# Designs tried in a protein design run: designed miniproteins, single chains. Part 43

Each design is a single chain, and the fold is of that chain. pLDDT is the mean over its residues in the fold that is shown.

## One batch from the design tools (miniprotein)

Design m1573
Fold by ESMFold2-Fast:
Structure m1573 (fold): chain A 87 residues (1-87)
Amino acid sequence: MQELVDLLVEADLAERAGDAAAAEAALAKAKPLVEKLAAEDPVALAEALAEAARRTLEALAPELSPEEVAEAEAALAEWTAKALAAA
């Protein structure tokens, strides 16, 4: 779980810093962990996604905008629904 959360936070922060290559690399490492958790423990996957979103928002607190918060919430809700449906 911790490894997936760390990778998702790394990807989000890298993307926002303009480092698309680092973001893509982190997401590529996260993908097999997401697929495994979706199949074995979709609740743990949903928790990991929520934790990653929370940490990303905390890191961005000085630059937080209502639009970015809404986009993150919507994306997280969609991913959580897909993960739970895959169970």
Scores: mean pLDDT 72

Design m1574
Fold by ESMFold2-Fast:
Structure m1574 (fold): chain A 95 residues (1-95)
Amino acid sequence: SMEEARERFLELAEEISKVLKDLREAQKNGDKEKVEEYRKQLIELFKRMAELARELGVDEAAEHFEKAIEYLKQGKFDEAEREASKGLRILHEAL
């Protein structure tokens, strides 16, 4: 249902925000092991968000999350965050 989709979106968005904050803190502290752990967590969260977007027919949002995953795999965290932010906005506006 639309209600369940909104709840799932909000839960994933909150998790993404928390992991991004933890990732930035780990980067500031030079904790390479934690940066790698959070990078892997973000890839999984963006994958779940892209899947939700495609299930809802919001393919444009899914494409932005998929680009964010590609940037994370390359260690391009700022580009990944920008793409994810675009995906979040598009998907939120469709809900």
Scores: mean pLDDT 91

Design m1575
Fold by ESMFold2-Fast:
Structure m1575 (fold): chain A 77 residues (1-77)
Amino acid sequence: PAPLTPEQRVAAALKIANAALSVPGVRTAGAEVRDGHATVHIDADSEEALNQAKEAAEKAARATPGVTSVTVHGTVL
């Protein structure tokens, strides 16, 4: 598949980050997409919230055309 355009990468990153942020107990979330790989950073109030946010981010990434792999980094605050 062709590489994502810069605009598509930004849109994909926002979609993935917003999926994680939609989980109750998530304090911050950010994502970046580079060469079809999504890297997600999540700060959460609990391990349960972090695990739910990881699942949401991975699901959003799988639903995003041009994203082929995901890495999620998380911290419980």
Scores: mean pLDDT 82

Design m1576
Fold by ESMFold2-Fast:
Structure m1576 (fold): chain A 96 residues (1-96)
Amino acid sequence: MLSELELEREILASLLYMVAAIYRIMARNSEDKEEAEKYEELAELALEAADAILAGDLERAAELAEEAARKAKEAGDEETARLFEKLAEEARELAE
């Protein structure tokens, strides 16, 4: 039987994989090369964060999500920045 913490990690990792897939689609559909590159970086950070969660490295997952939030904010995408900030908080709570 999966513990509640294992289930919560699987859910958070699944959310990050979904976010990564969305940003990869956004990057491919972007007409601006600089914007496409930023979305590709966000997708890679989300993927690495999901992999870190599944490996049990919740601190690294939070750091990767925080880096993604910073890059989103620099791109002027406040909604994406807030999403990654919340995902980082969830990862830190799971580490407690």
Scores: mean pLDDT 81

Design m1577
Fold by ESMFold2-Fast:
Structure m1577 (fold): chain A 67 residues (1-67)
Amino acid sequence: SMSKEKTFEEEVAALEEMIKQLEEIDPELAEELRKRLEEAKEKKDLKGVIELNVEASVELMKHIILG
């Protein structure tokens, strides 16, 4: 039972770190992702947080590639 809660907390923490990085690169996107993360936290939606982590990772990768 505790393993799901730990996974959720770890995914949230990872997303929060990516959002911090995006805030310096694309503050509008960072704000949108923060709102979506807060909704996922309220709903305890692990799948939603994982999907947001993938989306944030892709956006960070785009900015690294594009300069």
Scores: mean pLDDT 81

Design m1578
Fold by ESMFold2-Fast:
Structure m1578 (fold): chain A 88 residues (1-88)
Amino acid sequence: LPEGARAFLEQLRARGVGEIEALAEEAAARGDEEAAARLRELAARARALIAELEAKLRAKIPLSKEEVQAILDTVDALVAEARAIAAA
């Protein structure tokens, strides 16, 4: 991967996966095992989506701007759902 693509994926993982994982650890620390489990599932989904994006970029599969934006929107939606779970 070019450096720019690698940096982009690292930022997306930090924003998408890292935040959800931090919320899961906070829920677990509070003894909220149900919220922690739900948050870990969302983090796993975000990680899988980003891994699929990386695999396509490494394979040089052409991605439209619309396809990339859809992935970004999905990651943002997972973070929003995680924040709602953590706030409950």
Scores: mean pLDDT 84

Design m1580
Fold by ESMFold2-Fast:
Structure m1580 (fold): chain A 70 residues (1-70)
Amino acid sequence: LKEKLIELGISEEAATELTKMAEELLEKGESPVEIARKVYELLVEKYGVSEELAEKAAALVLEEVEKKLE
């Protein structure tokens, strides 16, 4: 996940924080959709990432989290 986020254009710092947050939320039983929403919010609000790029990153997190549940 972290490498894929960096390839998408997310900074290593943001990708590291997002990966950790997604893993912690998944461990707590948060839904994949809710995890993706929180990823989007963090990128836009904390890192100032464009809505377009944040949406792509959230979609990538959603896909990877869903794969771990299958």
Scores: mean pLDDT 80

Design m1581
Fold by ESMFold2-Fast:
Structure m1581 (fold): chain A 89 residues (1-89)
Amino acid sequence: NAPAALRKAREYIEQAESLIKKAKEYLDNGDFEKAKKYINQAESYLELAREYVDKALAADPTNPEVHELRARIERLQKEIEELKKKIES
């Protein structure tokens, strides 16, 4: 069911966005351990989001919402990589 899969993907993306925001707050305060914890959790939610986007794509390959959510996931993955670089430096 493409609509149900897309709803799940959107939920997981929103959870990842919240966790990334929290990670940025901890990083700004110098708490690298908590920042890493929230980044790892965000990565897990983005992986779940990808699974549901893939399910939606398999059910309806013409659905433009699939491409919207894929773009959101890619943007958030880039943000995570930038945060990881700041922690490592």
Scores: mean pLDDT 87

Design m1582
Fold by ESMFold2-Fast:
Structure m1582 (fold): chain A 59 residues (1-59)
Amino acid sequence: MELGKKATEAYQAGDYKTAAKLLEEAYKKEPDPGILETLAKIAEKAGDKELAEKYKAEA
């Protein structure tokens, strides 16, 4: 819950690296397909197309 908020704030600030790390920590605590979809969007914004496709496949 708090990790998700911090990840959203980092994403809005353009800090995609921090946003991705925080969401990955949230996913390890509570696996949720919605987190994978958000990680895919962050990877797309960061220019990491391969990582984005991997998250989409796991969602």
Scores: mean pLDDT 75

Design m1583
Fold by ESMFold2-Fast:
Structure m1583 (fold): chain A 89 residues (1-89)
Amino acid sequence: AKEELEKAIEHLREALRAVEQGDSRAALEHLQEALGYIEKAREDIPKDLFNAAVEHIMAAIEALKQGDLDAARAHVEEALRTVEEALKK
């Protein structure tokens, strides 16, 4: 539903802010919350956009675990664009 996608966007924006501040723990928490909201909205979004959003969130989480903040930022930005596109339907 629209509300779950809006919550996912909110958490992705907070994750991006946390990455920019070097706060990997906060970024990980927000990415996990965003993933939860995307899963709740699974039936409400095209499968390609769902798969892309999940892939980029998971890639951002792995980048953070490896200490790669640049890769984490790029993947959070792509996840955010994907979820915003899903919301436009």
Scores: mean pLDDT 87

Design m1584
Fold by ESMFold2-Fast:
Structure m1584 (fold): chain A 67 residues (1-67)
Amino acid sequence: MSREQRIAEAVQRAYQRMLAEKAKPDFSEEKLKQIAEELAKELVKLGVEEELARSIANAILTHVLSS
């Protein structure tokens, strides 16, 4: 599996986790932020630049919170 595929899978898993959390009656924005932070750390481990990794995670978090 390529690095690009691993990055895409990590992003998709985090997005699905955030959607599942948001669907709960007692969801916490802090929990969504934690998932985003975990995604950023995973992306850095996969070789993504730290600033870009945080930007990607925050973009997904913002999209989930706005949807």
Scores: mean pLDDT 83

Design m1585
Fold by ESMFold2-Fast:
Structure m1585 (fold): chain A 95 residues (1-95)
Amino acid sequence: DAMEEMKKLAEQGNPMAQMLLGGQYAAFKDYDKAIEWYEKAIKASPTAEIYLNLGRVYEKMGDYQRAISYYQQALDVDPSNTDSRDNLARVQAKL
């Protein structure tokens, strides 16, 4: 039921609710729905945190090239984002 309330806010265009809903789907390992909601959140409010979360989803899916691309976009938005920098370095080492 709390998830249904979050869905209503996300459907109304609240970017924070869209990001949180994407995170919930990622936690359930429903990566396709996580990506859909994170992409809506980016269109509404592009933040380093949303790009970082998309990078994490693609990394969990084994798509390291897309993960790198999103971590780079997070650093383009916020060059001081240590999580994006550390994740980028880790994923690049796997290639």
Scores: mean pLDDT 88

Design m1586
Fold by ESMFold2-Fast:
Structure m1586 (fold): chain A 74 residues (1-74)
Amino acid sequence: MSDEERQAILDEVIAELKEKYGSKLTDEQWQELIERVEAALRLLVAQRPDASPEELRAELRRVGEEIAKDILSK
């Protein structure tokens, strides 16, 4: 997977999360969400280097929703 494909996946997932949760999060919580989603993508790529862009996008969407719910619970 290229850095450009990785960035595209991140941008798509962040945009989706912003649409769903952006108005419910403070600026500080939104920044935490971005940082945690970025870290999650890095970890997923490291653990599954042969994963397709579609697989990583689907997994990152799930992880991103869990991160958003966790932040809202704190």
Scores: mean pLDDT 82

Design m1587
Fold by ESMFold2-Fast:
Structure m1587 (fold): chain A 60 residues (1-60)
Amino acid sequence: SSAEVKAKMEELLEKAKAGEISPEEAVERFVEFLLSLGYNEVVAEVGRHELREALEELGL
């Protein structure tokens, strides 16, 4: 669901911000999560871009 995707994105942003995982690892985990939910590679790549932009806004 959209809520589940949003929650995962927020979880990974917080973990990267806290230094628990690298920004690269956060992006990889998010792509893997989207694919695990049955989204296709195009949607997963859009998700990669969105999380990367959010990380850049945080200076990561």
Scores: mean pLDDT 86

Design m1588
Fold by ESMFold2-Fast:
Structure m1588 (fold): chain A 65 residues (1-65)
Amino acid sequence: MELLRRAAIATANDIQEALGDELLRITFRITDDSLEITVETATEEAQKKADEIIEEHKKKLEEEL
């Protein structure tokens, strides 16, 4: 629970810092044992960067569980 919330915040911060103005929206959904992050971006290139950041944080979270 706390780990998932911290992961969500860290992921959001990294995406916002990497994408800046190209980041349009981030949506989080936390369930009992999972974190879903949906990102809307201005460009396809920004979407790829966001997806890479999400994947990196997801792998790190799975290693901590």
Scores: mean pLDDT 77

Design m1589
Fold by ESMFold2-Fast:
Structure m1589 (fold): chain A 75 residues (1-75)
Amino acid sequence: MPQARLFEELARRLEAEGDLRGAGEAYGSAGDFYAKEGDLEKAVELYERAAELYERAGDTEGAERARRKAEELKK
């Protein structure tokens, strides 16, 4: 299976279990793989989702890093 989709599935599972930080990390990884595949729109969505989950988990640094990755792809 493509790596991007595996991390996206993992992220959804972790989010459903309440592991917000783990879900944020998995969405970030999925975004990295979608960006490598050239699906920049999907990568931005996943980085923004990761930032939201990091923020909800209290990880401000993780949220800032994910938001920065999203903004870099919007340029």
Scores: mean pLDDT 84

Design m1590
Fold by ESMFold2-Fast:
Structure m1590 (fold): chain A 92 residues (1-92)
Amino acid sequence: MQAELDRAMAHLLEVIKIADKDPSTTVEQATSLVAAALHLVAAKIALDLGDEEAALNSIRAALALLRELRPKLPASAQAELDAAIAALERAL
């Protein structure tokens, strides 16, 4: 779980960097990407506290946001986004 969560966060940070440089990125998309990142931070904190149920709930929330964003983000972000989603699916 921890290793997959760290991998997902790394890929999500690359998605955020790509989106930040793309002029087609909307404020709504940026807000959803930040919300997904905050859910992953919450999952890491929950794991550190031994609360696996809270960690899994935060991972599911992040995954739902990223899946909803997938058709809306630029093609240049798709590979990193798919890698983040795959890592989160392996963490479940």
Scores: mean pLDDT 85

Design m1591
Fold by ESMFold2-Fast:
Structure m1591 (fold): chain A 119 residues (1-119)
Amino acid sequence: SMADLRAFLEELRRLELEHLGRALAAEAAAASPEELAAARRALTVEFLRRALDLARRYGEAELAAIAERALAAAETDYAAAYQAFLRETIALLEARDPEALTEYLRAYAAEAAALEAAA
């Protein structure tokens, strides 16, 4: 339902913001480029696993398929996998509910700006 999609997107936004916050912390803490790359890989894989679980819990089959493909690709290139996840998720949401996507992106942008300012 529309209410279920909005609830799903609110939880996805929380996962994306947790991922951003942890990525910012890893960037500040990393002693080497290799350590940073390893941390970013681990955080991206964890995010994609949690996004897959979330999509499955809400019965969002198409979003679950997107997350599952990204998770499989992350072993080879975690950055490309994450970008593919974002691109495909945005395209799907734009087709299904452009208003819900707009609300999601606006809410994410506001909270992301606050996290980046605190970093």
Scores: mean pLDDT 88

Design m1592
Fold by ESMFold2-Fast:
Structure m1592 (fold): chain A 56 residues (1-56)
Amino acid sequence: MTPQQAIDEINALFEKDPGDAKVAEKQRELAEKYLRHQVDAGRAAAEEIARELAEK
């Protein structure tokens, strides 16, 4: 998933249903999926950070 796709899905929900509570919940879910994809793409960086934190 690209950042563009995540933004497009959030914008579509915002335009479709202006109810803040439901839109906010869906935005959070999409942000979580985006972060998961970023972790996969930056596996080496994520592993290095986790290793440094675990050693301290």
Scores: mean pLDDT 65

Design m1593
Fold by ESMFold2-Fast:
Structure m1593 (fold): chain A 91 residues (1-91)
Amino acid sequence: MSPLEKGRELYLQGKFEEAVKYYEEALKIKPNAGAYTLLGEAYHILGKEEEAKEYYKKALELDPNNELAKEKLANWPSPLSPAEQSILENL
């Protein structure tokens, strides 16, 4: 099982801090938009909102067609920075 798959399993079990560690391992092997998106989800659940936004932004920098990252940033409950808004507008 890949670190990304193991992280996803842990996330679904509510083990978000452990899931983060496995997603970080996946990124050390290869930068991946999916792993950045999953890190954003996990950090959001852990209440680390600024870190979550940064990882969604990184996911879009690697894959501008990442619909999940687009939705998360577009529907963010706090105002997006001008840089974050520009990323969404240029996709």
Scores: mean pLDDT 76

Design m1594
Fold by ESMFold2-Fast:
Structure m1594 (fold): chain A 73 residues (1-73)
Amino acid sequence: MMEEFRKFVEELLEKLKKEAEKLHKTLNEDEYKKKVGELYMKMLDEAIRFAEEKDPELAAKLREAKAAAEKVL
């Protein structure tokens, strides 16, 4: 269970990294930051949904992390 979640998060982070690299080549700094922030929030939502089924405590911590990220984005 935890190993599956760890791999899931690693895959999401790798996808985010690849998308961010594409955006960095074509967008200015402000547009890039906004788009990367949007992708990060979407990935976090997916991680929360996955964690809700496997580890409700982890899901709660991820929701807190999302709320904190929204305050600084």
Scores: mean pLDDT 71

Design m1595
Fold by ESMFold2-Fast:
Structure m1595 (fold): chain A 50 residues (1-50)
Amino acid sequence: KYVEKAVEALNSGDYDKAIEYAEQALKENPDNPAAKAVLATARKMKERKQ
């Protein structure tokens, strides 16, 4: 599942991949709360690496 891939990428610090997989998961199921959470978290983590 794309959600699983997104979580894996987030945990490895690969925020670009986490965003990509989370967006794919949301395309498959737009109401997936886990995918929405990963997407939001990954985006915030990227912004904090200023």
Scores: mean pLDDT 78

Design m1596
Fold by ESMFold2-Fast:
Structure m1596 (fold): chain A 98 residues (1-98)
Amino acid sequence: MKSPLEKLVEEFKKKVRELFEKLEAGELSREEALEEAEKLIRETSERLSKYLSPEAVEEFAASARLLVRQALDGKLSIEQTIEALDRVFEEVLKREAA
């Protein structure tokens, strides 16, 4: 059974994938994709704050911003970006599992 936190993580990854697919399809400019990603990170951080410490939420937001920027700069593929986000969530959840 997926917890609310696990559902939120999966929803975030899905929205990030959809955002980059739209960018690759030419439906969004790089600037529009960055603005949409920032909005998504803010909204996800607010929802995560119900389950995680402020420190964990800040670590997630900072890491997600860095990964999105690297993907927009062409340094990461969509699949590499999603895989890196999975690692960020694993580390954040490990930190909170004390």
Scores: mean pLDDT 81

Design m1597
Fold by ESMFold2-Fast:
Structure m1597 (fold): chain A 65 residues (1-65)
Amino acid sequence: MERREKLVEAIVDYLTRPDLSLEEVAERYGISKEELEKLLNGQGTDEEREIFKEALRRAGVEVEE
């Protein structure tokens, strides 16, 4: 699975599964907790911001196109 898809799926799981902590989601997808926190805080590149928007869309949240 490509890095982009891993990050999208990790954010979706975090948003849709209240039983999972940020650390548990990060471990499940083989990403660092710090990297996942940066994505959730909107820090990073334009590509990382698009990853977060895609995750919100998959989680059933409307986002601006």
Scores: mean pLDDT 74

Design m1598
Fold by ESMFold2-Fast:
Structure m1598 (fold): chain A 67 residues (1-67)
Amino acid sequence: AAATITSLPASTINSMAELLAATSALAKALKAAGVSQVVLVVPSPLIDTAAITKALKDNGLTATIVT
């Protein structure tokens, strides 16, 4: 299967709660499309990458986080 590279748009995300909601929605869509692994580029070291990884895992995806 082809690898998928996904970046979350920082300009539309103002809080961790918004980021987690966007991540969960994206993860659900990707899982429905048959994606099992993603590489997530996170532009800020202040973002809770563990919470993002959990949201992805809760939707059946494996995530590698790059800051």
Scores: mean pLDDT 67

Design m1599
Fold by ESMFold2-Fast:
Structure m1599 (fold): chain A 68 residues (1-68)
Amino acid sequence: MEELEKLKELAEWFVANRDKILQLAARLTPEQKAALVEFLRKIAEMLKGVDPELAEELQRLADEIEAI
């Protein structure tokens, strides 16, 4: 439970800093972008049972990064 709370805080930070994360992602290599997308999707999957709305927002951020 404590680990999930820390993952929620991390996910909230990514969502709150969406514009900065997208700017950083635009400068990443394709390999680095793929790794970031995979990382965000894994966190979203872990959170879907605890905070489905936050998980959906994180999934959407991953989709936006993938589209760059």
Scores: mean pLDDT 83

Design m1600
Fold by ESMFold2-Fast:
Structure m1600 (fold): chain A 55 residues (1-55)
Amino acid sequence: SPLERQQQELDREIQRLVDEVIRLQQAGVEDPELLERLLRLGHQLGDVVDQIQAS
């Protein structure tokens, strides 16, 4: 399914960015743009999951 593929792609991107946030936090650095991107991806993942459940 295209939606299941989108879910997998979003999961991979989110995991990559989470690892990056953790690395930066360990260095004492904050990246607000990275955090905003994670929030947006989380919302997109939620929408995709809802669409899969409705199918």
Scores: mean pLDDT 83

Design m1601
Fold by ESMFold2-Fast:
Structure m1601 (fold): chain A 61 residues (1-61)
Amino acid sequence: ALAELRRELGLSPQELAQLVSAVLRNPNPSREEIEELAKRIGKSPSTVSEALRRIREILAA
């Protein structure tokens, strides 16, 4: 699931790990937090928002 998401969104393993860590720390990040994370990993805020949403779904039982 996470490996598939990584390939679909063009994320490196390091980028995916950073996004997973972000979800585990705060599953409902602010818009500002999403924008800063997007700048850090070089992706659009919409891509990061979608990735965080899908990671939450994968991690939720």
Scores: mean pLDDT 78

Design m1602
Fold by ESMFold2-Fast:
Structure m1602 (fold): chain A 70 residues (1-70)
Amino acid sequence: SELEEIKKMNKEGAIELVEELIKEGVPKEEIKEKVKYRFKLAIEKNKDNPELVKFIKELEEEILKKIEEL
């Protein structure tokens, strides 16, 4: 399914971004800001797809929680 592939790519891309920023020594608060802006853009781009928007919002919450626990 194209939708399942897009969901997987968004999840993998978000995880990769966080891992790269941690590796580069970016402060936790800056990582959170960069992640929030990336997800805001992803939601806006996909606003006509409610299922994908819901997935992206849930993924954002999970990623931000993981960053907070660092």
Scores: mean pLDDT 84

Design m1603
Fold by ESMFold2-Fast:
Structure m1603 (fold): chain A 82 residues (1-82)
Amino acid sequence: AEELTQEAARLYSKGEYEEAIKLAEEALKINPENVGAWYILGLSYYKLGKYEEAKEYFEKALKIKPENVIAQQNLEEVKKKL
């Protein structure tokens, strides 16, 4: 799961958002509490202009780890687009 999440993060950094989503979804099939995979889904959907989906995925990440400041900041950025 962590290896898939790290590779999804790399694909996100390269602008390969659809492939990053696929790997993050595979990581979540293994561990649905994988906070990193939820963040990559949120970030990738945000880059694709799908702000409602990005919001939902960041909210899922924050339900698992509410103290994550970076996820809180990303959620605020998504809300500005809605």
Scores: mean pLDDT 83

Design m1604
Fold by ESMFold2-Fast:
Structure m1604 (fold): chain A 81 residues (1-81)
Amino acid sequence: MIEPDMELAEELFEAAKEALEKAIEAAKKGDISKAAAYLAAAGVLVSAAELYAKEDEEFIEEARRALKEGAEEVEKVIKEV
C-alpha cells in the first residue's frame, strides 16, 4: 500500500485545482476537448491525493467537493457556450 504523505496529497490537490481552473477557462473559450482533458487530469490528481491522504476524511471530502464543483462549473459553461 502507498504510505500516507499529507504534503504530497496537498501538492496533488493544488495541481488538481489548477487543472480545474484550466478546464473552466478552456470551456469558456469553447475548447471542449481541452476542457475535458484538464477535467480528466483533475480527477486523476484528486484520486492520487486521496491515496496519500488516506484517512484524513476532512481533506478527502474537501478534495472531492472541489472536483464535483469544478466539474459542474465546466458543464454549466459548456451548456452556455
Scores: mean pLDDT 81

Design m1605
Fold by ESMFold2-Fast:
Structure m1605 (fold): chain A 71 residues (1-71)
Amino acid sequence: SEEQKEINELIKKYAEKALEAIERGDVLTAESYVFAAIAIYVTAKNAGLEISPEVEKLIDEAVKKVNEAER
């Protein structure tokens, strides 16, 4: 569906922005983007939308990088 495509693209965008923020050392901005990606992901899953494995992998990578940077 169009909604499923748009939601996957939106989650991907925020996860990618989080990774970009980590690369420049902006941990607070990265954390905000990770929270946005997770919130959209949870809402989409609760609405019965399918999230692609590629997008789920990006969320996992962004979460891992933010956690590593906060140590």
Scores: mean pLDDT 86

Design m1606
Fold by ESMFold2-Fast:
Structure m1606 (fold): chain A 59 residues (1-59)
Amino acid sequence: TSTLLSIKRDLNLSDEELEELLKMIEEGVSREEMIKYLQEKYNLSERQATGVIDALIES
């Protein structure tokens, strides 16, 4: 919960955008595709994108 709130603030995500990321994970989008998506859309490093995915999976 705290990690998700921090990521939401750092990436300036709306509630709808956060829900979209959670839905992509639920639909079985691969970890590699999620990392690439986050890197391209939010200009994140691979390490930062991995941290976001780990936080989303834990929720």
Scores: mean pLDDT 75

Design m1607
Fold by ESMFold2-Fast:
Structure m1607 (fold): chain A 102 residues (1-102)
Amino acid sequence: SLLEEVKKALEELRKAIKEGAPQDVIDENLQRLAELLGLSPETLATLRRAIHESEKGRQLVLKTLDRLIKLADEGASLEQLRNEIEVTVALLLIQEYLDKKA
């Protein structure tokens, strides 16, 4: 099922980030997740910056992936998973704004 593919993509992305995989490997896993969930290029770009450019952003993404995996296990819809990602993206954009102001 598409939900099982999404769950696998979430788990692989989480593993790659936690194990410090090369940037291209992380980006490939993130791209796959974006394609499966229909994430915008803007959302994808924000997630990429968070993972590679900020320890705080990376930790927020990892926490979000843990939550998404749990939601997928509980049978959440793809729309619910997308909405959770968009909440995280909004928080990341707020943090980027505050960091630029400092």
Scores: mean pLDDT 88

Design m1608
Fold by ESMFold2-Fast:
Structure m1608 (fold): chain A 64 residues (1-64)
Amino acid sequence: MKMVTVTVTITAEDKDGKKIEKVIKVEDKDLVKAKEEAIKATFEETLKLTEEGYKIVDVKVEEK
């Protein structure tokens, strides 16, 4: 079975209105495993960004 890549791009805005992007890539042979790992990593990163004072403006998910 081919490898599946789930790419999550999180766009956040700082206190000065500057946008930053965080990219999370997860590769697995199992799409369900890739999605579960991507969800977990996305949750952890968005929580961290919010605690640092960033506003989450977009979360984009792409499957290969």
Scores: mean pLDDT 80

Design m1609
Fold by ESMFold2-Fast:
Structure m1609 (fold): chain A 92 residues (1-92)
Amino acid sequence: MPRQLILVDDDAALAAAIAAALAADPEPADIVLVNVGAATDDALAAVAAAARAAGHRVGTVTVEGLTLAEVEESEEAFRKVKEAAEAALAAL
C-alpha cells in the first residue's frame, strides 16, 4: 500500500481539511499522523477516525519538544520525526 506521512499542528482548519481529503481518497494507504505542534488529542483522533472510516490504516505519534519550523530546518529534528513515524508504521 502507498505510505503517507502527515505533519499536524494546532491549526484546526488544516486538520479538518486533512480529514476531508483522506475521507474522499478512494485508494487505501498506510498513514502516519505526526503531531509536531500543539494539536489537541481530540483533533488528531478526529483526523485518524475519518481516515480509518475511509479504509486507510492509520498510526498516530506525538514528537514532543519540536515545532514544525524545527522539522523543516533541522536534519536532526526531521530524523526524530522519521524514526517515530517508522515505528508507528511498523505497529500497523
Scores: mean pLDDT 73

